# Designs tried in a protein design run: designed miniproteins, single chains, continued (5). Part 62

Each design is a single chain, and the fold is of that chain. pLDDT is the mean over its residues in the fold that is shown.

## One batch from the design tools (miniprotein)

Design m18138
Fold by ESMFold2-Fast:
Structure m18138 (fold): chain A 71 residues (1-71)
Amino acid sequence: EREKLIESIVDILIKEMGISQEDAEEIRKALLEGDFEKARELIIKALKSRGYSDEVAEQQADFFINILKEA
């Protein structure tokens, strides 16, 4: 179920990558709406705000978005 994958991704972003609950909620909404472009940019912005490099933030965002697109 796509909704379960979205929740798993959001949990990883909070628990493993340390993004804020506010950023996580915006990402969750974009993913539930199927707005993958918006979700990707929100993930990159949130990760960069937590101190991740541009390269790492883009790689992680692309990884999560591709999982959802292929599900």
Scores: mean pLDDT 84

Design m18139
Fold by ESMFold2-Fast:
Structure m18139 (fold): chain A 93 residues (1-93)
Amino acid sequence: SPKLVVEAPNDAEIVEQTDTEVVVRFKSPVSGKTYEVRVKYDAKNKTLTVTLREAGSSEWTLQWSVKVEVGETYEIFVTTEDGASFKLTVTVL
């Protein structure tokens, strides 16, 4: 089965990890609010979906959805409502 590999900044925490879904938690340096980024891989459509929420919120906001190639590495940027930018490096193996 395809394996999703996500690299996050050293001060971010991986709070959930499966072969197809990774959730990374980080604290905004702008507001001090805690956010979660969810990266999901759909092997049928070869699509990465990236969603963002404030930690504890029930709703995820779509940030990015794109077709990806297995074995290639992608840099993903998410921007929070308070203006913080967060970078993830994502590879599907």
Scores: mean pLDDT 85

Design m18140
Fold by ESMFold2-Fast:
Structure m18140 (fold): chain A 99 residues (1-99)
Amino acid sequence: MKKLSEKEFEAEVYLALAQIYVAIARLGLQRGADPEDIARTLEKALELASKAYQLAKEAGNEPLLKDVIDVLKDIADIARQAGATEVAERAENLLKEAE
């Protein structure tokens, strides 16, 4: 396994935290949690994923960047299902910037 740079390690930490918040939001959606609580959880996931995206992009780590893009897609999908339109649109805009 290749040695990670400090920037790559930081990106992986933000990605892991984003994935945890996505899992919480998905569970909330499945359990019928308040849409506002789901939206707030997804906003935290989006902030963390955005930080991971910038760090992964700067590090040139393509596999990590792909994992961050997958998390952004999950955020957009869950946000659309929960009716969190603003969060969904913000995630979708970041995905367009990744092109």
Scores: mean pLDDT 85

Design m18141
Fold by ESMFold2-Fast:
Structure m18141 (fold): chain A 81 residues (1-81)
Amino acid sequence: LKPIDMSSLSEEERKAYLKKVREIALKKVPEELQEKVKEIFESTEDEDEMMRKLFETLSSEDLQKVLEALREGSEEARKEL
């Protein structure tokens, strides 16, 4: 994500944006991964910490699927802002 969109938002707007990204991404993740991904998303509001947990927890194949979902979710949420 471009830092510009995030850094110009209020704390409340940033939290809403990140929540929107995660909601969209979760819907795009394969059903068998949704529970594990949801657990990681709910464990932290910090996007760097979330990314670290995804890298540590998922296989390379599953990680690629989740990263693609997050990329698409970020693009959709950014257009809404």
Scores: mean pLDDT 75

Design m18142
Fold by ESMFold2-Fast:
Structure m18142 (fold): chain A 70 residues (1-70)
Amino acid sequence: SKEELEKEFNKLLEEYEKLVENKAPEEEIKEQAEKLLETFLKLSEVASEEEIKEYKERMEELQKKYDEML
């Protein structure tokens, strides 16, 4: 369901943020990013345009945070 995908996306997003903050190995961060992208693509099939924009913005914010740590 959409609600289940949203919960999974939020959980994966939090896990990704923790990996970045803890300077986890690049391979682990990459794997987590792939899971986030897969879940985002599934959400994009069932979510509204507004919701898709919000999910995209949240991912972009984390990407900026990662880039700032480099």
Scores: mean pLDDT 78

Design m18143
Fold by ESMFold2-Fast:
Structure m18143 (fold): chain A 104 residues (1-104)
Amino acid sequence: MIDEVVNTLVAIAVEKGNEELLELIKKFVEAYKNKDWKGLLEQLAKIFELLGQKELAEAIRNLDLEKAFELLDEEGESKLNFDEKAIEALKELLKEAVEAIKKE
C-alpha cells in the first residue's frame, strides 16, 4: 500500500527535479511509520498542493474521503500521472488515516 504511493510520488518528484517534493515525501513516510495519521495527511496535502492539486489537498485536510476519491478518479491519471494501482493504494491509505483520526 504505502510503497506503491511512495514509489509513484518519488518518480514524479525525480522527473520534475523538485527537491521540496522529495523532502515532503520523506516526512510523509516518517509520519506513516510513526502512525501519525494527522501528520501523514498534512504532508500528503502539501505534496498535492505542490503538484497543483489544491482542491484534492483541501479535501484531504477536511477528511472528505468522498470528494478526495472523486478527484482521484477524475484527475489522478491525467493530472497526477498515477496509475490505477497507485490510485487504489492511495484511496486505501486515505481511508485508514481518516478512520484512525475520526476514532479519536
Scores: mean pLDDT 83

Design m18144
Fold by ESMFold2-Fast:
Formats: C-alpha cells, sequence, structure tokens
Structure m18144 (fold): chain A 92 residues (1-92)
C-alpha cells in the first residue's frame, strides 16, 4: 500500500508535477523511511521550499536530527539547503 503511494510521489517528482496538495494528501500513508527518501529526492530535484518544508514537517524530531547529521556529511548543495531547513524546524 505505502509502496504504491511512494511510487506515485516519486514519479511526480521525476515529472516535476509534485504539488503541495499531493504531498499533504499522500504523506500520511508513507513509512518513516519512505518520507526520508522522498525528502532526499525532492531536495536533489530542487523542488520549491513549500514542498520540502511539508515533508520536513511530517518527520519526527528524532528523524530530523538523524537527517541533519547525514546531510551535514554530504557535499551536495541541495542536501545542505534541506539541512538548513531542518535546523530552522528544530529551533521552532
Amino acid sequence: MSEEVFKKLREAIDRLELTPELVKENIPYLTEEQKVELLVDAARAMLPREIIELIIDSLTEEQLKKLKETFAKSSNPFLQYARELIEEKLKE
């Protein structure tokens, strides 16, 4: 079930058709691991801040802390941008 939803969202990223509404409607059906992969895919695809923030907002504080450490080890500027958004979320 979550695999079909995850595949749909990933296909939308590939086609540049992922909307904030699609994220809001479908993200509750994803596993924590799939939400993490979706965030990485969205960041690498340079999706709008609103979409990246919606995915970040769906993750637990524990997942966000782990992702912050993982992204800090990456030299990818898009993952660094996602890390900065995670840091902002953890402050608030």
Scores: mean pLDDT 81

Design m18145
Fold by ESMFold2-Fast:
Structure m18145 (fold): chain A 88 residues (1-88)
Amino acid sequence: KIEELLREAQELLSKMANDPSASLEEQVKATMALLELSVSLRTGEATLESLERVIKILEEIKKVGSEEVQKLAEEAIELLEKAKELLE
């Protein structure tokens, strides 16, 4: 169920954006990813391209994030990769 996976990813992105250990840059990137995913959920148009864009932002967060933020980003990437498989 794609919508369920996307909502779980949205919750993890929200946690990253509000994580007190996250830098301002990490919070901004997480918020951008959250916005992209929220648009996909509202329009009902989750595409492979939109999911790949969110995953790319999360990969950037993993490179610079704290250990806690990196773990949340990794979990969100896993959920989004599962959603991509369901779209194929």
Scores: mean pLDDT 78

Design m18146
Fold by ESMFold2-Fast:
Formats: structure tokens, C-alpha cells, sequence
Structure m18146 (fold): chain A 57 residues (1-57)
């Protein structure tokens, strides 16, 4: 499972257009996920809003 810093680095790499606030918010909620789970989420989400809706819905 990735910690918050590792999750932030993953999100910065896959979504370089996201703001620091978007990355921080998503990383806070996604910390503890495996890299494999994050890669699946990244493949289906195009925005921070979609990602947050997916993990909350």
C-alpha cells in the first residue's frame, strides 16, 4: 500500500495538469491503496472530480 507521498507522486506523474490542491485532496483519500489499484483508477478517470466521485460513490 502506498503512503500519501507515494500517492501524490503517482498522481503528479499521471495527471501533470492537476493543481497541488487537487493532488493533495485525492492523495489524502487514496493513501493506502496499492499501486495496481491506483493504475486502474487512473486508466478510467480523466479528472480529479471523476476520481473523487468514483471512490466516494
Amino acid sequence: SLDKEQTENFLRTHFPQWTDDQINTCAQQLQGYSQEHLEILASICKSAEQLLKLING
Scores: mean pLDDT 79

Design m18147
Fold by ESMFold2-Fast:
Formats: sequence, C-alpha cells, structure tokens
Structure m18147 (fold): chain A 74 residues (1-74)
Amino acid sequence: SEVEAAVSRLLGEAGDAGASARELAEATGVSQATVSRALRRLEAAGLAVRQADGRYVLAPPTPASLAAAEAWAR
C-alpha cells in the first residue's frame, strides 16, 4: 500500500538511526496505529527490524527478504 511504501522509504532515509512509529506518523500524515500496522507487516516480511530501543530500521537485502518483498508487493 501507499503507507507501507512511504514507511519503507522513510526508514531507508533514516539509515542506522531508524525511526519510531510516532516519527513516521508525523512524516506520512497518517495515524500512529496505521503506521504501527505497516511496521509490523514489514517486520513480518523481513523488510524491517525492530531494535532494542523500539525503533525500526530497514533490513539489509538478503535473498529471503527480497523474496518476501516480491510476495508482499503483490
């Protein structure tokens, strides 16, 4: 979806620092609940990783994460 694409892009821009659901909600203009759902989907697909501090970062490309991204995009 548009939100999932925007969240993925913003996580890429944040790099190693990552982003919180609140920061992503502010940047996308959607609710924190909607962003949190998108983040959980990206994490389940292996496209994002939740850090110990609760922030999310984009997962590095792997064969498994690329296959998940293809399946997820459809």
Scores: mean pLDDT 75

Design m18148
Fold by ESMFold2-Fast:
Structure m18148 (fold): chain A 65 residues (1-65)
Amino acid sequence: DAIIEELAEKAKTLEPTKEKVQELARETLERLVEAGGPLSEQEIADLRLVIENPGAGIAEVEARR
């Protein structure tokens, strides 16, 4: 939850390159996996959406807050 919200905020402050936003989302997913905790269905769906379509993914996360 908070991690996904931080990702969305960070993406808004970065230059609007889709590649950079996708990289940030992928790094966040990898970091959560490395921490050894299971991801919720919602966290996986949100990260996948940001990776596939950064603009729509960020909008979806923001709308759900």
Scores: mean pLDDT 65

Design m18149
Fold by ESMFold2-Fast:
Structure m18149 (fold): chain A 87 residues (1-87)
Amino acid sequence: GLAELLKEEAEKLIEEKEKEVKELIEKKNLYELKEKAKEVIEKARKIFEEGVEAISTEDLSLEEAKELLIGVPLKLLEDFKEEVKKK
């Protein structure tokens, strides 16, 4: 169904952004940020899981579902990636 397709797309996008963050830390040798990166990734994944539950229990529009599953988690990871870039 649409919810499954959206979940799969969201998981792929989150995994790609997690990889980008990890690769940037390794490239810059910012090993002190590894623990913070793990915390941010765990927080993004928790938001994604909460979004999956909301889609199952609430009458959400496609745009609202996309924001909860993709928009919010990716923004959190992207904001952290920008913080890493500034180091």
Scores: mean pLDDT 81

Design m18150
Fold by ESMFold2-Fast:
Structure m18150 (fold): chain A 78 residues (1-78)
Amino acid sequence: SKKQGILDGFRDGLELLARRGLVDSETLREFAKKSDEEIKEILLEVAEKVDPSARTTPQGRQALEDLINSTKGFLDEI
């Protein structure tokens, strides 16, 4: 579904950020265990806490853009 695609994109973005040390593994574990409503809260929290240093590289900027777009798309479907 479209929602599943957005969640998958968000997970890929978080994984990319985690590999760069910009998001901790505990946040990813919380995301994996939460309901849709709880995921919405986590998505908002993660978006607010995304490290601005991620904007210093093309890969980091793409990961941030993917995260933001996934968050917006998910929120539009709630």
Scores: mean pLDDT 57

Design m18151
Fold by ESMFold2-Fast:
Structure m18151 (fold): chain A 82 residues (1-82)
Amino acid sequence: SALNQMTRKKIFMESYLTLELLKKLLEGDFEAAEKIAEVMNKITEKMDQIEKDYLEGKLSEEEALKKLDELEEEAKREVEEI
């Protein structure tokens, strides 16, 4: 189902960002860690909004999954800038 695919994508993205955060903490780069935590918060809010819009019928299954893929690329780009 779309919801199961969305859940898997959310778990993957949350895991990715958590590992990047942990890496910066282990390096002692607390400024970069704070910036990654801000990216995590923003991306989580956007993921939740996409899921909500899908459940409310504002987005099709295909549109919701596409937006999550675009959000993953946004998250990776923002992390690379840190």
Scores: mean pLDDT 88

Design m18152
Fold by ESMFold2-Fast:
Structure m18152 (fold): chain A 64 residues (1-64)
Amino acid sequence: SKLTLVTAEATVTDPKTGKSATATVTLAVDEDGNIVGVSVQTEGDPKLAEEAAKKALEKAKEKA
């Protein structure tokens, strides 16, 4: 295949509210190591979802 899919997830919990959010980021990486696609799925608290997505993206880039 010409593309590799790299997936990472991160969960963020606010200890004061007990609310959590999880983000799953999937990167499509070509044979030259370029990121050619990004997919983000979030679940949970919308205020924490952005932080979870940022952490998941950083983890996915480290794997790519």
Scores: mean pLDDT 84

Design m18153
Fold by ESMFold2-Fast:
Structure m18153 (fold): chain A 68 residues (1-68)
Amino acid sequence: SSVEEQLRKQYKELIEKLRNGEISMDEAIAQLQQLSQQALQQGLPLDVVIRLSSKALLEIRDIDEEQK
């Protein structure tokens, strides 16, 4: 769906901003939660949101671990 493609792109852009130091870890988590909620409100199935957000959270975690 277009909503799924948009969410994937938004998560990728969010992760790139975090990797480049443009946003903090707290801001990245907050924005990820906001994007996930917006996708759910737009009718994206919960299982799809869980799958995509879980992958994004793992990538965010890996960036956090690399910076420690």
Scores: mean pLDDT 85

Design m18154
Fold by ESMFold2-Fast:
Structure m18154 (fold): chain A 100 residues (1-100)
Amino acid sequence: MEELLALDPDDAVLLTLKGGQLYNEGKIDEAIELYERALRLAPGNPFALDMLGKAYEKKGEFEKAAEYYRQAADVYERLGMPNTAADLRKKAEEAEEKAK
């Protein structure tokens, strides 16, 4: 939609997809960097928040993982996706248990 006048929102989608590829390759820190960049382009992007939760869980940073899962769940609930929000809240609770 932007014609070289501002950051293209599609870049946030591409960063999230590339981050997912890096995550699957075990390059977790590189994946986190791309997801954080996606959030800078599209603050409150629920895909990037969910992926950050998964990446921090993979690193064993369960408290951070739970926080990102809860943020993603809140966004999905506001978007009218209560089943996706419920799944993410369950992941947050599971991560919080591992943090103790």
Scores: mean pLDDT 80

Design m18155
Fold by ESMFold2-Fast:
Structure m18155 (fold): chain A 71 residues (1-71)
Amino acid sequence: DRERLLELHREYHEELARKFAEIAGVPVETVKRVMRGEGVEEFEASLKPEQKAQLEAYAAAEEERLRAALA
């Protein structure tokens, strides 16, 4: 059912945006803008090394989780 996959995809993006906002200490709207490809370099430059590492680790773990779920 493609409708269920689209719903899960939407929920995944919303959850990912919220988690990124928490780690980076910025509003969710800022993260959603970056996820659309706007101001990516500026956002990355504003992150502390620890925040960037946490974001990368979270993204990698979620990517692996999705890959396992789709396999």
Scores: mean pLDDT 74

Design m18156
Fold by ESMFold2-Fast:
Structure m18156 (fold): chain A 88 residues (1-88)
Amino acid sequence: SLADVEKRVEELIKQNASASRLARELEKLSTGELHTKEGIDLVVKVLRYLYESGQISEKALEVEKQSLITVFQTSRNHDYLVEKLNEL
């Protein structure tokens, strides 16, 4: 479930997990779960962690933001995603 993935992501962040390990955990989310506000919050949390921990550059963060905006282009929560990404 989304709640199980969120709990595991929080544990992985505390363990200073890599981008690849966090990506594998997020891949357990269904498309429906990913496109919820809670799913968006979790993806944004992972991106913030990777950027603030120095694992991705500002340029890499911008590329990932644009990729997510494209993937969510037809999502009901597209505007919510854009708002949350702009906080990064």
Scores: mean pLDDT 89

Design m18157
Fold by ESMFold2-Fast:
Structure m18157 (fold): chain A 148 residues (1-148)
Amino acid sequence: MFKVGVFGAGAVGLEIVETLVKEKREDIEVILVDINKELAEGIREYFKEKNLPVEVVNASPEEFLRENPDIDVLVIVVGIPVAKEALRAAREFREAHNRPDFLVVVVGENLSEEEIREFRELGADAVVPASESAQKVVDLILEKIEKL
């Protein structure tokens, strides 16, 4: 079972999660993660009401990775400073657990060429513009999983 974590419960993160669930793949487990407790609680209620098979967790990136050592993909959908911290946590996790197969995707809005390069140097396997459809992000993730 492939475990996908989406860090950032904003509009883009929600759209990615809902698009993944629409694929109706029983082999994929989806967890939405946010550091904001109130936002995580509201989104948990939303998914429960919509009867969507998505776990919602209030955690930091480091805490989430510690509790989910079997994670296959992490999608980071947050502002640039928090994304860099999440990337450092993901890189340390990958190295500490010998997980070269662990995929890290960053989704960002209005990213410069330099910011994209910095994210890749920090360990992002892919950097995707938020202006692309959630389906394109999901398709990229699925393609990366198939190439493992």
Scores: mean pLDDT 80

Design m18158
Fold by ESMFold2-Fast:
Structure m18158 (fold): chain A 57 residues (1-57)
Amino acid sequence: MTVEELVRKAMDSFGLPESLFPFLVEEVKRRVPNGSEKEKGGALYEILQEHASRVFG
């Protein structure tokens, strides 16, 4: 699964706005530019926790 596919599935699951898509993709790639599937998923999870704290309250 690509970073883009991981982010899109997560956005659908958490109801995040489409405007966050390019930011989330770039942030995952920044944290783990050549990481494994597990590392990419872990980075995305951490980013989503940060955003859930801000977006969901």
Scores: mean pLDDT 74

Design m18159
Fold by ESMFold2-Fast:
Structure m18159 (fold): chain A 58 residues (1-58)
Amino acid sequence: MSAEQLLEAADYARELLTKKGLSNSEAIEEVKKRFGLSDKEAEAALTIAQMRLIQEKL
């Protein structure tokens, strides 16, 4: 996966968590479907989204 694709997937995961109120598992499945990612790649994108959300609260 390219770094660009990973960041786009992370931005989408953030939208699913914050605007749609999906669970982590649901966000992983939606990211996998949209970007054609493996479980590990979708989990990496979700992790980036979660880390950014924590930092933005400060």
Scores: mean pLDDT 79

Design m18160
Fold by ESMFold2-Fast:
Structure m18160 (fold): chain A 92 residues (1-92)
Amino acid sequence: SLRDEAIELLIEAEKKLTSLAQEYLAQGDKEKARSFILGSASLSTLRMALLLGVELETIIKSLEEIIKQETNPEVKKILQDLLEKLKELKER
């Protein structure tokens, strides 16, 4: 279903952000690791909302607001790539 595909896209982005956070932490870059972990936590919250029946359109709007507040350019790019995929999914 559309919801299941959206959940999978969120899980993939969460895994990518947490993996990169672990890599930055291993390099001693705690500031970057924090940005990536907070990005992942935000996506986990959106995924939970989607599982609880919040509409995809609301999830997309929430993600757009998260992106506006994101200052880390690498995290922002990952979130923007996810946003594009979610918008494409909605138009199917």
Scores: mean pLDDT 90

Design m18161
Fold by ESMFold2-Fast:
Structure m18161 (fold): chain A 106 residues (1-106)
Amino acid sequence: STSLELGILLGLAGIVIGVLKVIGEDPEMREALTKLLDAIEAKSSPEEIVELLRKILELLKKNPKNRLSASGARLLAQAALLLWPDDEELQKAAREVIELSKEILK
């Protein structure tokens, strides 16, 4: 089930990134989300994933009105939690992204 959940999260995140590109909204967030998606798919270091999650968190704080950006961030943060369940710093960074994304999506 975890493999199926991961595939769905990454697929939906890719769709959100594609929509952001087509409508031309939030290019800095779109780039950050693309880098995070690529890093997750490549199974990059937890340290790299944490840095990208922290960057995304700061971008969400700066521009907290784009619901597509918040949706993409939440999907990728959830995917990161599934892939790195034992990394405490990554878990914390991903949860902060998920919490803020949920608040934006209210």
Scores: mean pLDDT 87

Design m18162
Fold by ESMFold2-Fast:
Structure m18162 (fold): chain A 82 residues (1-82)
Amino acid sequence: MTEEEIEKARELAEKRVRDMAASLGEPFSDEDIELAKELAERIARGEPVTLKGDERTVMAGAAAQSAAAELGRDNLTVEAEP
């Protein structure tokens, strides 16, 4: 995948997480946005990604997965919280 496609995935992940925050009526922190962008980059690079965490982490992962899927990537595994 090109660096331009990776950057696009990061931008889409930021947009998705901001849209999710607006839909829920909650502000997302810069850390949540950066997590979504980092996860989108890893997925876009074809890295196997397993996500475990709190609700905010799962939402960031969902945004990243959605962004990467627009580019034909689906290599994210989300584990259920215990």
Scores: mean pLDDT 70

Design m18163
Fold by ESMFold2-Fast:
Structure m18163 (fold): chain A 98 residues (1-98)
Amino acid sequence: AEAEEKRAREEALRKRAEEAKKEFDNLRDQAMQAIKDLGATHPQLKKVVEELKLSLEDIEAAVRRAEQGTPEEFLRTAESAAGAAKVMTQRALALKAK
């Protein structure tokens, strides 16, 4: 009984984690575009653009590592990564507007 309940919970969490990863992938693409547009608009901010790109790559690598772990870890990491990508998009857009 307990093992069946745990398996069902893990399967539900994995589906949620895969949905969260898809949301992260979309937000990552938006962040990459905003960072690219920032670099094209303000070439003098090359160091900031490179730092944002590296941060996004680190987040993507963390999601890939978590995908090989528990469903709970994968879900938590993917949701955290989606939030971080959204913040990066906002920062890049704010810097571009200046």
Scores: mean pLDDT 85

Design m18164
Fold by ESMFold2-Fast:
Structure m18164 (fold): chain A 90 residues (1-90)
Amino acid sequence: DKYKEIGEKTQKAIEELRKVSDELRRLAGELAQQDPELAARMNETIERAEKVIDEAERLLADPSKVEEAYKLANQALDEARRTLDEARAV
């Protein structure tokens, strides 16, 4: 029960991370001419987020790794959200 709940929360975090990454990709495209350094940092954050999504989904296949997947997904989501806030301030 608790592991199922953590698994569902992890899937929700992965879904949010995908949405934030999609918005970062859109903004990076818009900012590429105005702030190419920030656009490059945003693309680096997107690449890390994609790797974390793949790893978290792999970890979710193992019930003993669900808490690890949860921490990994939420750490990446926090990083992506901070980068998004920085991009929106431009």
Scores: mean pLDDT 85

Design m18165
Fold by ESMFold2-Fast:
Structure m18165 (fold): chain A 96 residues (1-96)
Amino acid sequence: KKIVYAKTTEEYLKYSKDKSAIIVAELRDGEGNVIAVVYEDPEEQKAVVVVKRVTEDGTAEIAVATYKAIHKETVVVAENEPLPGAASREEAEKAL
């Protein structure tokens, strides 16, 4: 799968409202805001990680990455959105 970047809330909502996709995990920041959502892609049967990022103008940027439980990829996160409760990057990726 490819990495896809969404720059607006509308693009994120299109992806997150795909009724054929199953949400399998959510990662939240310390304020309770969703940082990443893991979807099961019904066509490819692979997990897709959607990571939200906030720009300086307040526009949300979102990265979609393919994630597999056996071999994990780096999750793209915003600099101002710390991963909640993770002692390390590996634990944060497990939470997804």
Scores: mean pLDDT 42

Design m18166
Fold by ESMFold2-Fast:
Structure m18166 (fold): chain A 64 residues (1-64)
Amino acid sequence: EEERKEKLERALALARLAALRLARELGADSYEVEQVDEETFRAVARKGDKVVERTFTVEELLAL
């Protein structure tokens, strides 16, 4: 249980970092991270009419 919580916290932090990088590259007006399911996060960056998104699994994020 605790190990799983630590992995999720780390994955969320990495997902936020990925979203921030995506937003900076796009010059985005906004960005967000959402948890799609137990093992999946979605990073979204928006600039005007442009939307860029990436989906990451917890395993992918922890491998960064």
Scores: mean pLDDT 77

Design m18167
Fold by ESMFold2-Fast:
Structure m18167 (fold): chain A 74 residues (1-74)
Amino acid sequence: MEQEAANKITAARIYAVGLELEGRTELAQAVMDAVKAAEKIPDVEKQLEYIDRALEAAGAGNLEEVRKIVEEMK
């Protein structure tokens, strides 16, 4: 489970870099903010839940939903 969380966080960081290279800077920043917030969550199951939700919203191009998920983690 911890390794699964680490793998998803790494994948999310790679995804954010890809978005930035494509010029989708605001979405890339929101995904990176979600990664940073998720890393601070001590519960691995909640960490996985939030990162999965953020990646799903980002994949849909929904910047507002990614930002909302980041605020929920604070």
Scores: mean pLDDT 82

Design m18168
Fold by ESMFold2-Fast:
Structure m18168 (fold): chain A 79 residues (1-79)
Amino acid sequence: MPSLKERIERLIKEAEAIKAEAEAAGDERTAALAQQVIETLKRILAQADKDPELSAQQLEGLERFIEQLRAAMEAKKKA
């Protein structure tokens, strides 16, 4: 089903956007964390066909982490 792969691709683009914003702001730490998320999502995408249930579970945790990174970037814009 396309749903899982579509979710992973969306999250990769979201993490790439956060990385670009962090790099533009000079936030090397957030940029590095976003890069780590991107690499992890790419690994999950590569393994999604082998274990879709485990991949979905791992993806849920990464979705929350991406939300936290986005919130941190927005908080910095308000400071």
Scores: mean pLDDT 80

Design m18169
Fold by ESMFold2-Fast:
Structure m18169 (fold): chain A 68 residues (1-68)
Amino acid sequence: GAMEAARQRANDILAELIERLVKEGRILTDEDIAELAERLADLPEEVRAQALRVAEALRAQQLKVLEE
């Protein structure tokens, strides 16, 4: 359905961002989150909010690894 397609699109966009970060050897920045939000702007609010929460959780995990 439309929601499943939207979630798949959000997952693809998030995966592209993660792959780029891994290739560049850097952590997620506020600018990356803003770019992600802009790329998700045309998707349903629920899907956008979930993808942004996943990105923020990933950032928190990256920062935690550096603190340990």
Scores: mean pLDDT 79

Design m18170
Fold by ESMFold2-Fast:
Structure m18170 (fold): chain A 93 residues (1-93)
Amino acid sequence: LDLSPDEKKAAEHLKLADDYAWQARRIDPSASGVLDATIKAANAIGNGDLEEAEKYIKKARELASKLPEKARPYAEQAVRHLEKALEYKKKAL
């Protein structure tokens, strides 16, 4: 039983968000806050809790903007993929 195209795209973007958030943390330990917010946002998207997802995406974006230049692009990619995952999840609901 295959997932809908929108659910498949949401899952793909969640996987990319997780990967980028882990890359940011490997570059700089201060990115642990972005990783935590990314995990919470991803769990909320998975559960269909769109309000909670938007809250943690906002937090991840704020924390990402404060990271050192070497880690910031990876954290920003994680946020972009969370936003895309939320967009596709909204279409699937």
Scores: mean pLDDT 88

Design m18171
Fold by ESMFold2-Fast:
Structure m18171 (fold): chain A 102 residues (1-102)
Amino acid sequence: EREERVRRLERLIREGKDVEELERLVLELGEEENLAETAVLSIALYRIERGLASVVEAAEELVRQGQVDVAKAILGRYLGLDSETVENLSVEELIELARKKE
């Protein structure tokens, strides 16, 4: 059930479709606790792509939720850094770099 909604959300994000269903899925999954990391990543990327949150705002929210690895992945993607560089920098250093780019 939840996995089907996550798969639907990821598909709609990938296709770049502007639909009410996408917004509804984001709201529903955003309120769910104990989401899989892929679902959390998809929601964060959607919010950034739609201008509902900055990269820094999304990353800080993820850090507060204990999703540090997801936050680092989003920051690394935004900054165009390779995985080795992302692993070697702290999430705080990545957030600071993203703030300077905004």
Scores: mean pLDDT 69

Design m18172
Fold by ESMFold2-Fast:
Structure m18172 (fold): chain A 65 residues (1-65)
Amino acid sequence: SMAEIEKAKEEMERKVVAALLAGDREGALAIVDEGVKRLEELGMSKEEAEKLRERIVAGVEAYFA
């Protein structure tokens, strides 16, 4: 459902932020990979999931640049 997708997205985003604050770039990227896979399992389209992954990964890389 949309509610499950939004909840999973928020959980993923919270975990990514926590990893960034801890200085854990590899952990942040692993969380994105796992979270995006979970969003696809919950019904997010592959196209939307890939776009979301690219956007968050770009943010992670910018944070550590």
Scores: mean pLDDT 87

